# Designed miniproteins, single chains, continued (5), part 57

Each design is a single chain, and the fold is of that chain. pLDDT is the mean over its residues in the fold that is shown.

## One batch from the design tools (miniprotein)

Design m17968
Fold by ESMFold2-Fast:
Structure m17968 (fold): chain A 114 residues (1-114)
Amino acid sequence: MMEEIRKYMAEMYRALAEGKFKEAAEYLRKAFELLLEKNADVPEEVKEEAKKKLEELVEILEEADRKGLSVAEFLKLMAERLGVEIEELEDEEAKKLFLDAALVAEKQDLSVLD
Protein backbone atom coordinates (compact mmCIF):
# COMPACT_ATOMS: atom_id res chain seq x y z
CA MET A 1 0.00 0.00 0.00
CA MET A 2 2.71 2.59 0.87
CA GLU A 3 4.62 1.47 -2.25
CA GLU A 4 1.52 2.16 -4.41
CA ILE A 5 0.95 5.58 -2.75
CA ARG A 6 4.59 6.57 -3.40
CA LYS A 7 4.35 5.36 -7.02
CA TYR A 8 1.24 7.51 -7.63
CA MET A 9 2.85 10.55 -5.94
CA ALA A 10 6.00 10.17 -8.09
CA GLU A 11 3.85 9.89 -11.26
CA MET A 12 1.85 12.97 -10.16
CA TYR A 13 5.04 15.05 -9.76
CA ARG A 14 6.33 13.91 -13.17
CA ALA A 15 2.99 14.82 -14.77
CA LEU A 16 3.19 18.27 -13.11
CA ALA A 17 6.75 18.75 -14.43
CA GLU A 18 5.45 17.95 -17.95
CA GLY A 19 2.44 20.30 -17.63
CA LYS A 20 0.04 17.31 -17.72
CA PHE A 21 -2.27 18.66 -15.03
CA LYS A 22 -5.23 16.34 -15.79
CA GLU A 23 -3.00 13.24 -15.42
CA ALA A 24 -1.52 14.75 -12.22
CA ALA A 25 -5.05 15.15 -10.79
CA GLU A 26 -5.83 11.47 -11.54
CA TYR A 27 -2.65 10.28 -9.76
CA LEU A 28 -3.33 12.61 -6.80
CA ARG A 29 -6.85 11.15 -6.38
CA LYS A 30 -5.47 7.56 -6.51
CA ALA A 31 -2.74 8.29 -3.94
CA PHE A 32 -5.21 10.06 -1.63
CA GLU A 33 -7.83 7.27 -1.85
CA LEU A 34 -5.20 4.73 -0.74
CA LEU A 35 -3.97 7.06 2.03
CA LEU A 36 -7.51 7.46 3.44
CA GLU A 37 -8.07 3.67 3.33
CA LYS A 38 -4.87 3.10 5.33
CA ASN A 39 -5.81 5.80 7.89
CA ALA A 40 -9.40 4.66 8.57
CA ASP A 41 -8.84 5.13 12.35
CA VAL A 42 -8.24 8.91 12.19
CA PRO A 43 -11.14 11.19 13.25
CA GLU A 44 -13.83 11.82 10.61
CA GLU A 45 -13.32 15.62 10.94
CA VAL A 46 -9.66 15.21 9.89
CA LYS A 47 -10.69 13.01 6.94
CA GLU A 48 -13.31 15.55 5.80
CA GLU A 49 -10.76 18.42 5.96
CA ALA A 50 -8.28 16.28 3.98
CA LYS A 51 -10.95 15.42 1.35
CA LYS A 52 -11.89 19.11 1.04
CA LYS A 53 -8.23 20.03 0.49
CA LEU A 54 -7.88 17.26 -2.12
CA GLU A 55 -10.93 18.51 -4.07
CA GLU A 56 -9.56 22.08 -3.93
CA LEU A 57 -6.19 20.88 -5.29
CA VAL A 58 -7.89 18.83 -8.05
CA GLU A 59 -10.03 21.85 -9.05
CA ILE A 60 -6.85 23.95 -9.35
CA LEU A 61 -5.23 21.23 -11.51
CA GLU A 62 -8.31 20.97 -13.76
CA GLU A 63 -8.40 24.80 -14.10
CA ALA A 64 -4.69 24.80 -15.05
CA ASP A 65 -5.36 22.14 -17.71
CA ARG A 66 -8.39 24.05 -19.14
CA LYS A 67 -6.43 27.35 -19.27
CA GLY A 68 -3.24 25.76 -20.62
CA LEU A 69 -1.14 27.19 -17.78
CA SER A 70 2.64 26.79 -17.63
CA VAL A 71 4.15 24.82 -14.72
CA ALA A 72 5.32 28.09 -13.10
CA GLU A 73 1.84 29.68 -13.49
CA PHE A 74 0.26 26.58 -11.92
CA LEU A 75 2.70 26.67 -8.97
CA LYS A 76 1.90 30.39 -8.42
CA LEU A 77 -1.86 29.67 -8.55
CA MET A 78 -1.44 26.83 -6.03
CA ALA A 79 0.61 29.04 -3.68
CA GLU A 80 -1.97 31.87 -3.87
CA ARG A 81 -4.92 29.49 -3.21
CA LEU A 82 -3.13 27.79 -0.28
CA GLY A 83 -1.96 31.10 1.25
CA VAL A 84 1.72 30.18 0.85
CA GLU A 85 4.25 32.89 0.02
CA ILE A 86 6.29 31.99 -3.06
CA GLU A 87 8.45 34.14 -5.33
CA GLU A 88 7.53 33.94 -9.03
CA LEU A 89 9.61 31.16 -10.61
CA GLU A 90 10.59 30.66 -14.23
CA ASP A 91 8.99 27.60 -15.88
CA GLU A 92 12.27 25.61 -15.94
CA GLU A 93 12.76 26.23 -12.18
CA ALA A 94 9.18 25.11 -11.42
CA LYS A 95 9.64 21.96 -13.55
CA LYS A 96 12.89 21.14 -11.71
CA LEU A 97 11.12 21.42 -8.32
CA PHE A 98 8.53 18.82 -9.39
CA LEU A 99 11.19 16.52 -10.93
CA ASP A 100 13.17 16.71 -7.67
CA ALA A 101 9.97 15.88 -5.74
CA ALA A 102 9.40 12.83 -8.00
CA LEU A 103 12.96 11.61 -7.30
CA VAL A 104 12.42 12.00 -3.54
CA ALA A 105 9.17 9.98 -3.80
CA GLU A 106 11.01 7.23 -5.75
CA LYS A 107 13.94 7.14 -3.27
CA GLN A 108 11.46 6.56 -0.43
CA ASP A 109 10.60 3.27 -2.28
CA LEU A 110 13.11 1.49 0.07
CA SER A 111 15.77 0.86 -2.64
CA VAL A 112 17.83 4.07 -2.08
CA LEU A 113 18.36 4.00 1.72
CA ASP A 114 21.87 2.49 1.26
Scores: mean pLDDT 77

Design m17969
Fold by ESMFold2-Fast:
Structure m17969 (fold): chain A 68 residues (1-68)
Amino acid sequence: SDELRKLAEDNFAQGKAALAAGDTEKARAHLQKSVDHLRKVKELEGTLTPEESQLLNEALELLESLDG
């Protein structure tokens, strides 16, 4: 879904902005929403584009860094 991809991109951008501002709680919430939306795209479409897969990987790496 184009809508879900747009929501994932928007949440990823907000998560990165929150990280730059030092707001770890807000960053985690937005990055998790980005991951959830991309996982929903994969469920509905059966696959992710290379761009969507890269976004998912980057969001997951940032979330892992926040949990460590």
Scores: mean pLDDT 84

Design m17970
Fold by ESMFold2-Fast:
Structure m17970 (fold): chain A 81 residues (1-81)
Amino acid sequence: SALAAAVREAVDAGLAHRAGRVPEARSAEELAAVADEAGELAKARALELGASEEVARAIYETLRDGSALDAAARVQELMAA
């Protein structure tokens, strides 16, 4: 579906940003900042692709607070709803 494609594209963009930035992080605070950046990027991308505010926020929270595995699981949960 269009929603599933939007969620996947948004999550992939956030995960790619995080993967590029994590090796440069030198502290727990910098890692938290990278996670927030990845979440904000994914949220913005989801909204651009036509996802609802609710879905975009769920993506942001997943990328900010979770691992790549949590992000993948959340994508499947959102697509199942």
Scores: mean pLDDT 73

Design m17971
Fold by ESMFold2-Fast:
Order: C-alpha cells, then sequence, then structure tokens
Structure m17971 (fold): chain A 82 residues (1-82)
C-alpha cells in the first residue's frame, strides 16, 4: 500500500520522533485525527493529502507546525498497522 511504502521510507530517527509525538497526543486527539484519516483514506486520498489535512487539524488544535508534522507521522504509522 502507499501508506506502508511511506512507513518503509522513514529513517530510524524519523520513526522514533513520530512514535514519541504520537505517544504524547491525548487519546481524544488521536481518535479525532484517526477518524479524519480513515475517512480520507476511504475516499482514495493520497498520503500527502491525508498528511496535509491532519496537519492543519492539529495546528488548529494548538500544536506548532513542527509538533503537528511529527504527530502526523505517528498517526500514519498507527493507521498503517490497522
Amino acid sequence: SELQEWVDRLTPEQLARALAAFDSLPEEVKEEALKIMRDLLAQGKSVSEISDAVGEFLVEKGYSPVEARDAVGGLLIELAEE
């Protein structure tokens, strides 16, 4: 899958940062983000389009662009494991 190919291209440093950011998110935020991601994935949206949409969602929730980017990475890893 495109999602699995994206995960497989992560460096060990990127993977560690993404997982740490994911673990730092409140459960409610994780659930809301994953719902948005599943809905977009079901519509055939690309990993890039899903990343942009969820990144914007997290910035609107008060995360910095850097925090949002790392958290999106962790959310994509979680989605790939479903």
Scores: mean pLDDT 84

Design m17972
Fold by ESMFold2-Fast:
Structure m17972 (fold): chain A 80 residues (1-80)
Amino acid sequence: SEEEDRGAAVGGLSAVIRALEAGTKEDALRTALEAAEYYEAKGLPLGAAAARRAAEIIEAAPTKEAAIAALEALIDELAA
């Protein structure tokens, strides 16, 4: 369902934020890419797209703090 897919997107992004807080940008990037593959395999396209967008944010961000802020903003947009 669309609500299930939105829940997957928010949950995946939250997991990526936790990975950034607990470890390296490399760990978070791996988490985001694994989430994208997992959600795509489950037929959750919004979840997969959000996870891929998280990977882009992590790669582009100059700091972990900048990446976390951008990911939190994306969660707010998806949870609205």
Scores: mean pLDDT 85

Design m17973
Fold by ESMFold2-Fast:
Structure m17973 (fold): chain A 76 residues (1-76)
Amino acid sequence: SEKEIITYITKKRLEATFLTPEEAKEMAKEVVKYLKEKKASKEVIEYAKELIKRLAEEKNMPEFGKEMIKELEKIE
């Protein structure tokens, strides 16, 4: 369900705070893959995009953040 997907993303964002930039990139890729497989709604995708922006700022990964946002925008 949408609530389960949002809970999953929120937990992963919190966990990423304690990860290295390299580990956070791997986790972000897995989350994007999960959202593609679940065919997440536009509302969930917009929430995930905001979390990716915050993560990219925190870990100083602006180019990676842009790449992940483009991948999320491909989800129908």
Scores: mean pLDDT 84

Design m17974
Fold by ESMFold2-Fast:
Structure m17974 (fold): chain A 59 residues (1-59)
Amino acid sequence: MEAERLRRLAEEKRREAEELYAEGKKLWQIDNAKGNEAFGKAMVLEAESRRLEGRAARL
């Protein structure tokens, strides 16, 4: 079912976002620009995860 695939993708994106937030905190102390880049990527993944969850719920 597509709903199951979307939920799995959403979970993967959420976990990737959390890893990027953790990496971003580490990088922020050493290189602010790289830290901010990681935070930006994490936010995009978080938004994508929420959209996938919403899409799965609609199915």
Scores: mean pLDDT 81

Design m17975
Fold by ESMFold2-Fast:
Structure m17975 (fold): chain A 80 residues (1-80)
Amino acid sequence: SDEMIKKAIETALKLAEEIAKERGWEIVDVHVMVKKIDDDTYEITVSVVLRDKEGNERVLVIKVTYNAKTGEMKIEVREV
């Protein structure tokens, strides 16, 4: 459902905000891609562009796999 996709995006953004806060980085841009893998499974990829204290660009890719049948959310965080 649209509501669960929104919740997945909010969860990913919350994680990005906590990582940014811990590292003293600033969020500059956010890109969201939603992909339907099968009838019950969605993959939400949140790409977060950040700036560190030195002015260098940092990228976090947060992937949320949501299963509408089970309500399960799996989260993977990758730094690029």
Scores: mean pLDDT 85

Design m17976
Fold by ESMFold2-Fast:
Structure m17976 (fold): chain A 87 residues (1-87)
Amino acid sequence: PSFVLSKEEIDKIKEIGRETAKELEEEIKRLKEQNITDEAVIREKAEEIARKWAEKLKEALPHMPEEEIEQMYRLVEDLMFQEIKKA
């Protein structure tokens, strides 16, 4: 199942994405400054950032099914992990 997003909802998602991207950049910088390369620590930070993103998304889109948010959370968490690890 899918649903249609309003312009206001799309704009809110973009803002949440912008905030999350800034948080990710700051965390990457912090990890680099501390020379942290431990995959477990990187995964934990990716999970933390992705959870904050999912929480904001759930608040902005209360009509979105929980299972869809969970699926997106898992994809975003992995993307965050890859970006931190790649940097």
Scores: mean pLDDT 78

Design m17977
Fold by ESMFold2-Fast:
Structure m17977 (fold): chain A 87 residues (1-87)
Amino acid sequence: SMEELARKIVEFLEKATPEEVYEYYKKLGHPAVLLTKEQAERDLEAARKNPLLTANIVANIIVAETGVPFDEAMEIAEKVVREYFKK
């Protein structure tokens, strides 16, 4: 399901290094995710402290993986990220 995909992405982003995220973004090759390794490091550190930024990253990855509209991806990402940060 889309929620399972979002959960896997959140778990990946929590544990991944900036290098791993950058390599994943290059593999996706989608215009929603354009980061250098240095920007990925700064953005991940900021996002891990801000659930809304984490949700935006997750939503962009869902769009890149599935092609669903960003608004739909964002609703799912916000729900999953909110549940994850509540723990």
Scores: mean pLDDT 74

Design m17978
Fold by ESMFold2-Fast:
Structure m17978 (fold): chain A 78 residues (1-78)
Amino acid sequence: VDGNTIHVKADVSPEKFVELLARVTPIKILSLEVDPEDPNKAVAVIEFDGKKITLHVEKGGDTLQSIIDTLQAMLELT
């Protein structure tokens, strides 16, 4: 669902980004699937405050700013 989707660009792998996010906020990682056509892209599904949020993670941005932006978007969705 578009309303529960966050688009992220980080200067780390999608797997590492999700690990870093989990260090700063209590999330449950439900799935993480790397795009078979582009290994710099992945879709992660997380649970935060009882809600499922879909993260579209792409390599190419500032990791710290992306963590901050993702946390803000998660708070607005819950």
Scores: mean pLDDT 79

Design m17979
Fold by ESMFold2-Fast:
Structure m17979 (fold): chain A 93 residues (1-93)
Amino acid sequence: SMAALRQQIASLNAQYQQIQATQPSNFTQQRIILFDAMRAAARARDVDTAIAFGQRRQQINIANNASQQIIDNVNTLIQRARNGDIDAVLAAL
């Protein structure tokens, strides 16, 4: 249900904030939660929220010298979301 997806998004955002506050260098867990949050937002058809989580994850990728392939893949997902192609985003998540 959409209500359950919105609750999941709120829970994942709270988990992200907690890890950022208590384990600020734990980029692996932060990235995993942001990935799950982007997926939940995409399932809820909340394009703006999906883009926001994707952008946060990309900032972590860049700050931590992720490979160009990882950066390009996330940029592609953000671009698909911006174009309203949320089904393509869901297929790639």
Scores: mean pLDDT 86

Design m17980
Fold by ESMFold2-Fast:
Structure m17980 (fold): chain A 61 residues (1-61)
Amino acid sequence: EKKKKEEARKAWEEWVKAMTDPSVPQEEKEEIRKKSDEYAKLVENLPAEERAKLVEETLKS
């Protein structure tokens, strides 16, 4: 599927989860961060409205 929004959201959720859990090894956090960087490029191409909605939903959940 070409659901770049879903991919970006999933990567964002993974990154937030890793940041929240201090027991996650630094190496794992680095891998997740690398993925989030790739998905962040996808997200930055979204309209500002869509990007803000993604962030808001992640914070609310």
Scores: mean pLDDT 67

Design m17981
Fold by ESMFold2-Fast:
Structure m17981 (fold): chain A 84 residues (1-84)
Amino acid sequence: MRYRITIRLKDGRVVEVEVEEGMTAGQLAEKLAEALGIPVTLARAAAASVGLRPDDVVTPEQALAAARRLAELVGGESVELEEL
């Protein structure tokens, strides 16, 4: 299964990350950090705050929860998940 996470920022930027089946929380954090232009440590902290360890394979719901938490930290306005 493949899906897209879209983060809309209060500054008007829209960031999209594609997530593949079998992707770990660590890999998701790296992709989100790169797409947002932020430190990977901040993205990892967001994932950890929703109960994810770096080696955990993320579900779409877990990925969405981590992205929503990260959005709260970086001035996000909305987070959406779309199945591809």
Scores: mean pLDDT 83

Design m17982
Fold by ESMFold2-Fast:
Structure m17982 (fold): chain A 85 residues (1-85)
Amino acid sequence: MTDEEIEEFRKEVIEKLGLSEEEKEKLEKLEEKIKELPEEEREAVLKAYRGELLRREGAPEEELRRLAEELREPAERIAERLAAA
């Protein structure tokens, strides 16, 4: 993913979730960390955020479970890496 795609995704998340200023700041810091990740890990993080958007928009539980299962290992690896920074 390009830096431009990450920035567009951030704007989409802010708009769809109605984030507070505090949450926006946290998302901007996360965006910087995502830009430091390899392509594959960037895609996994963005999928995880899209899953959360779908959950808040009332997507079917079956779809959310499938997405969560697919992203389980990438999400854990990314969380460990971000926590270690």
Scores: mean pLDDT 61

Design m17983
Fold by ESMFold2-Fast:
Structure m17983 (fold): chain A 100 residues (1-100)
Amino acid sequence: DRARRLAKEAAEIARKALEEVRKNTDDEKAIKLADKAVKYAEEATRAPSIEEALRLLEKAGKYLGKAYEESKDEKAKEALEKAYKKISEIIRELRRLARE
């Protein structure tokens, strides 16, 4: 299923961003916000509908954005921004699939 594969890709993107945040900063708040993004993206992989997956991935994006604003480390910010952009692309693709 393409929707499930897209959700799994989003979860992997979020996990890699969390790893980069942990590698580059000891800011517990930034780490917790990025970890929340991972949890929402992982929940999206188990969502029973595309609509629920979309809501969960939008929450994941929101928490990546909050982690970006909290973080002062340039590499952590770069990883979070890249993840946010990629997950936004996945959200657009899922919205397209939901309309079909």
Scores: mean pLDDT 89

Design m17984
Fold by ESMFold2-Fast:
Structure m17984 (fold): chain A 72 residues (1-72)
Amino acid sequence: SLEDLSDLERRVLAYLHRKGEATPEELAQELGVSVEEVQAAIDRLIARGLVEKDPETGKYRLTERGRRLVEA
């Protein structure tokens, strides 16, 4: 559930749900944290199957599992 995630992980999921996709740099600017902190959060969310990277654009987006979790 969302309670099992850090505050930053939840904010990343919420942003991607609202905007569709983002770069780590866009997320860092919007959330007021470093790119390194955002990348670490993204890596954890990818490991959980909640976020994926588009290999053509380098942008990150919610998986179907991630969308279901945010919408629950």
Scores: mean pLDDT 87

Design m17985
Fold by ESMFold2-Fast:
Structure m17985 (fold): chain A 76 residues (1-76)
Amino acid sequence: MAAAKATASEIAYEAGRAWAEYRRAAAESAEAAAALEAEMRRRAEVLEPVLQEALAQLTPEEIAEAHAAMREGLAE
């Protein structure tokens, strides 16, 4: 239980940070944004099954906490 919550929160937080980084790159150039987008797609393909397995083990309250972690990552 606790491990699944930690995994979901960690993945969500890093996803948020990746989106913040993408947003920053997009402000600099289309080429930089495209490179990060390709990298994010590769990471998502690997992490999506892990995140789905973790989320399946969580309560709705714990899922809400994972969403909060993503928002924290996005804010950075």
Scores: mean pLDDT 73

Design m17986
Fold by ESMFold2-Fast:
Structure m17986 (fold): chain A 88 residues (1-88)
Amino acid sequence: MSEEQLEQLAEDARQDIRAAEENLEEARRAEEEGDERKAAVYASAAAIHVAAALFNAELLEKAGRTEEARELRREAEEVRERLREFLE
């Protein structure tokens, strides 16, 4: 991959982490409102974005961007843990 492609992959991962956090906040708000279906939809969206960010972090690690990949994985795993706590 080119440097430009690797930078885009990292930016995509950061965008996915942000989207996961936003969807988790929307899921929590929907649960507070008693909208169980809406909460489930947003929680599912958050899970998809976490998975995408983790996948992109793995690709970055394989391309040699180890430190950046480690930080992105840490951030994505923090959101995944919060999502798991929300679903329990």
Scores: mean pLDDT 89

Design m17987
Fold by ESMFold2-Fast:
Structure m17987 (fold): chain A 87 residues (1-87)
Amino acid sequence: AVSVDEIDALFTQQMEALGQVLREAEAAGASAEEKIARLEAVTQQALDALDQALSAATTPEARRRAREHKTLLQATADALIREIRAA
């Protein structure tokens, strides 16, 4: 069973992973196309992890938290991709 605290910790970890992949891509001199591809891959992994947590959640609160985090993570990734494309 996945708790609210475990879902919050997972979300924090996934958000840090999004930031880290962009910093690593920038440090490597990656193109905008490469940055977007890396970000999309990490975003998909993060969404899959949150979907697994949602499926394993046994309380209504944990399920709600997982859905909210999934929505916020997708919105954050979409905003970052738009910013990269606009640069």
Scores: mean pLDDT 87

Design m17988
Fold by ESMFold2-Fast:
Structure m17988 (fold): chain A 74 residues (1-74)
Amino acid sequence: ALSPEELLARAEAAAEALAKDAGEDDAEVMRILQETMERVRAALAAGASEEEVEAIMFEGFARVQRRVHARRLA
């Protein structure tokens, strides 16, 4: 299993790639990603499991995808 530090590094890389793809100029996307990363960091600092971190990331990334789809269809 990956360490909490490795999980955080992968989450940060995934969030950065998604922000770049979704558009860093979209304030709503950046807000969702920032909130998601703050939740991941807080959970890891509290000793959260990999499953708990994965659930936080999944919810945050799903919110970003929904925003991106709505924006691109507009």
Scores: mean pLDDT 78

Design m17989
Fold by ESMFold2-Fast:
Structure m17989 (fold): chain A 70 residues (1-70)
Amino acid sequence: DVEEELIERFQKELGLSEEAARNVVLGIRWHLGEDASDEEIKEEADWVIKATKASLPPARQALAESRAAA
């Protein structure tokens, strides 16, 4: 199951809880659409993991967005 594989990968690679990882995977599926192939979902997940690791910590990004919204 691609969904369970990606949930495990997000937990291992980004230190997310199972629930947080599942929400990210569901978000990717929602963004790509219900007709998205397993390959497309895996490619999007790979990009998200790489971008998150290469970018500023998520906490800094969330703080910047919070500042912009205020």
Scores: mean pLDDT 70

Design m17990
Fold by ESMFold2-Fast:
Structure m17990 (fold): chain A 70 residues (1-70)
Amino acid sequence: EEVKKRAAVKATQSLADELILLGRKEEAQKLYDEAKKGTVEQASQVTAKAGNLYREAKKELEDLRKKLEE
């Protein structure tokens, strides 16, 4: 159980680091704090939210790249 919580926290931290690189620093910091404070289930849900935010940020970057080609 503790091992699962640590794994979820590490996954959230990894995704949050990517979000910082994509310019979403404040959202990333909130995800770090929430993952550490919550239950194992809450930590897993925070990891899922981090993944969704990363996918959205990446899509926004692709849209910007497309406009630069025009």
Scores: mean pLDDT 74

Design m17991
Fold by ESMFold2-Fast:
Structure m17991 (fold): chain A 70 residues (1-70)
Amino acid sequence: MSKREKTLERIIEETTKVDLEMLAKGGVSLEEMIKRQEEVVKKIAKEAGIKDPPKSYFEVLLQHMELVIS
C-alpha cells in the first residue's frame, strides 16, 4: 500500500468520525457537513505532505477508487 493510499484511507476514516459526531449533535445542514469534511481533508493532506492533495471529500473518494481499481 502506497503512502498516498494510506493517507486517503486515513482521511476517509477521520471524515467518517467527524460526520458521525455532527449527526449525533443534530441540526446540521448538508452544507455545514461538507465544509467540515473539507477541513478534515485539508488538515490530513497537509500533515501527510502528499503531492497534488485532494481539495474535497469527493476528490478523496475518487482518488481512492482509482487506486483500488488500477
Scores: mean pLDDT 77

Design m17992
Fold by ESMFold2-Fast:
Structure m17992 (fold): chain A 61 residues (1-61)
Amino acid sequence: SLEDLLRESIDFILRQAEKYKEAGDLEKAEQLANTAIEFAEKYLSPEVAEEVRKRAEEILK
């Protein structure tokens, strides 16, 4: 489904954010995390968007 495809895309973006954070590129990590949050807020339920936001915040710690 389109929802499943969007969830997969968000997961991919968050994994890339983790990789940039591990490499010390905090600016790119923040950009990718924010992109994932924006996609979830625009296209997915509020509950899923909140989960994505919390995961993004955890990555950026």
Scores: mean pLDDT 87

Design m17993
Fold by ESMFold2-Fast:
Structure m17993 (fold): chain A 91 residues (1-91)
Amino acid sequence: MEQADKIAEAEDIAMEAVIAAVKAGASPEEAAKAGVDAMLEAMKKSDLSEEEKKKIEEVLKEQMKDPARMVARLAGRGSEEIQKKAAEWNA
């Protein structure tokens, strides 16, 4: 439970990176990569346990197999414009 707040914070950072990339005209793959990179940087600075880091890396690895779905999941937390765009990519 104590790690959940740090994971949520890293997801918020990833979402902001995805939103910025999409607004800059990035592809779903580029936007997903920007989000993953931002989340991994946040995790390195968070001092999360190795077990939590491993779980997050497994989730990110799975999500990177479908960049459009990953962007939709991250974007679902903030922007209707990005949500609509992500839904179009996932269709």
Scores: mean pLDDT 67

Design m17994
Fold by ESMFold2-Fast:
Structure m17994 (fold): chain A 64 residues (1-64)
Amino acid sequence: MLSLEEIENETLSYAKKLKETTDLSDVDIVGLSMNHAMQLAEEHDVEISPEQAMRLAKKLWDLV
């Protein structure tokens, strides 16, 4: 089972992979990466608060 920190790290790794291997826009990379985080949270019964989701989104925008 993944922790919240592991989900955040997996999501950032996913975004980096998309940026390096695809021609997707920054908006699409952030959107797909946030969707990936929410899917992982659901699969592992981890709650992501709105504040945590906003922090992750900011990290993703800083990465792209």
Scores: mean pLDDT 83

Design m17995
Fold by ESMFold2-Fast:
Structure m17995 (fold): chain A 55 residues (1-55)
Amino acid sequence: SDDEEALEAELADFAEQASLRPPDAPPIVTSDGTELKTPEELVAWLREQLEKLLS
């Protein structure tokens, strides 16, 4: 669906921005206390949040 295509486009842009983070940058701490350290972890977390919002 168009929603899925929009999600992939947003995730691709976010992944590009996340890949530009310095390797020694501090991890992103989510509201539940989970630490996201790699760009892949950040993208996976964002995908989950966006899918939850669009469900």
Scores: mean pLDDT 73

Design m17996
Fold by ESMFold2-Fast:
Structure m17996 (fold): chain A 90 residues (1-90)
Amino acid sequence: SKEEVEEYVEYLVEILLEKLKGMTKEQVVQAVKDLFDTIKEKSEEAGLSKEETIELIKKAGERLLKAAPEELKPAIQEVTEEYIKKVEEE
């Protein structure tokens, strides 16, 4: 269900946030992409629409941006915007 996917996404965001302080910018970009790939996969498994999938990616990206160190925020914003654009163009 959408609720189960949302709960799982929140769990994954929490785990990533705990690891951010020990990561390089390159590792953060890859980890965020991996998170979004997982959101896309789980959304497809749950039968969610493309629009619902994009909404979940936006919410995850927003949560990461709010809690991330200032120096990582531009990279997280850029990868989030690029990923959403790719999904919209599919």
Scores: mean pLDDT 85

Design m17997
Fold by ESMFold2-Fast:
Structure m17997 (fold): chain A 87 residues (1-87)
Amino acid sequence: MSEEEKLKKEAEELIKKAEEYIKKLRERSQTASPEQQAVLDSVIADLEGLIKEIKEALEKKDVEKLKELLRTFKTFSSVLEPSLPAP
């Protein structure tokens, strides 16, 4: 598998994972306090921004930008996952 094909696959998997995070955060936001909603909305906005940048990098075949975004998401995910509701 080429490096480009591997990064594309990883990016597509991360987009799916980020979309599932957004769904869980939106569900939590519906029952949260206004202060908690503000925090959750900020996290959702960050994830939506990352998804947008990954999609743009995939369209442009920007390998270096994809690598940067994948590293950013892995760091973000490692902090966020312990805070997500259990399945």
Scores: mean pLDDT 76

Design m17998
Fold by ESMFold2-Fast:
Structure m17998 (fold): chain A 105 residues (1-105)
Amino acid sequence: APVTGTVSITVTNDDPEPVTYDVKVTLYRGDRAEVLLEAKVTLPPGGSATFDVPVTLQVGETALLRVEVRPEDRPNVVKSRSYLVTATPDGVEVRLTREEVREIP
């Protein structure tokens, strides 16, 4: 039976200026990739936004959830978080496995 849980993704602006962020959330199940969220948010200095992303898996299934956040003014800078998402009879368990900041040339 499928189980649906919600993964809360928070984006913060630590810059002294307003920044527009492109937020992308992708679920990887084996070789399949499914985009669950594509959003754009403009945050003031010190501001934050939270996105609630529903994830549906079969009980006992494990998938990788990748969150990518890109500043619109610096789209070559990608802040990524990877979560292991496991469906149990009691709900969806979420575990952070990796945080990474990459600058793509």
Scores: mean pLDDT 82

Design m17999
Fold by ESMFold2-Fast:
Structure m17999 (fold): chain A 93 residues (1-93)
Amino acid sequence: MKKIEETIEEIAEKLGVSKETVRRAVNALINGDDVEAHEIAAPWSAEDVRTFLEMLREFVDEALEYEAKKNGEDLEALRAEAAEALAELEAKK
């Protein structure tokens, strides 16, 4: 979990957005909130979205595992929702 904050800062710097914006996008993806993730990423270019997804991929997977165990949710279902949201973000740009 500590490395997620570092990843958020790196993504924010590369995209030229605030750390809060990146953190909100990460939280939306972890919770499977595709609508909120799309709204946050709406001003981003396709290249920015790809950069975000590539850097975030490994850290999101670890965060989803933690949340699944904490809330008793199905990790496979959470991963599927996150993957679908990421694919939709890429397709919309």
Scores: mean pLDDT 69

Design m18000
Fold by ESMFold2-Fast:
Structure m18000 (fold): chain A 67 residues (1-67)
Amino acid sequence: ADAIVGLPDSQLADLALALADILESEGRLEEAEELRRLADRIRAGTASPEERRELARRGVEHAERRS
């Protein structure tokens, strides 16, 4: 999971937006909006290492859930 933390900010932001779209399709609108805000912070370079790690964890968990 930690390997994804090394992705460029643009790819991490794209991951956050992809997860937000999925959560929105599941009716989890508040969580989707939080991920869109996180994507904006990642692109601005203001996201913390903790936020980046949590996003990477969610991305891997979601990929495994689909597999």
Scores: mean pLDDT 74

Design m18001
Fold by ESMFold2-Fast:
Structure m18001 (fold): chain A 61 residues (1-61)
Amino acid sequence: SLKAEVEGAGATVTIEITGDKITVTVTGAPKEAGDAFKNYVESNRDKLLPGVEAFVKKALS
């Protein structure tokens, strides 16, 4: 599986991709911000596979 853990903007984001499953865990952010980020990840799944860590860092910037 592909896994990335990134800290930025006061939050810690862990994304794990296993086959067709994406697990996103966000800590240190308000619920609405975490939910928005999870929705963003789900909408951009095809862009995560080439570079999960770089994608997460860019999204938190």
Scores: mean pLDDT 68

Design m18002
Fold by ESMFold2-Fast:
Structure m18002 (fold): chain A 117 residues (1-117)
Amino acid sequence: MEEEIKKLEEELEELEEKRKRVEEELVKTIKEIDKAIEENDSKKVAEKLRELAEFLRELGLPESAELAEEAAEEVEKTKDPRKIVSLVTALALHVIGELEQRILEVRRKLRELQEKA
């Protein structure tokens, strides 16, 4: 039980650090995507989304990485910058939401174990 509590505390710290790194990378990626949209370069937008997907995969977020890859494919098919902005915004919200949900789940498990200790 004490070992399980310690493991969950370490997982929580890791997830909070991952969330911070993801937020920093999303800000950087969005700025680069905005510039590519101004240049009317959908291929560069797709490239930046694939770079984000690799970052997310390396960080242990494979579901978010897959969504970023799918977003890159959709961007290459669309000619509407408003659709690109909407898609990138939805992706960013999903990625942050995935981390927030995982953090909340770990916090719930910690609370349950602490109440039994």
Scores: mean pLDDT 81

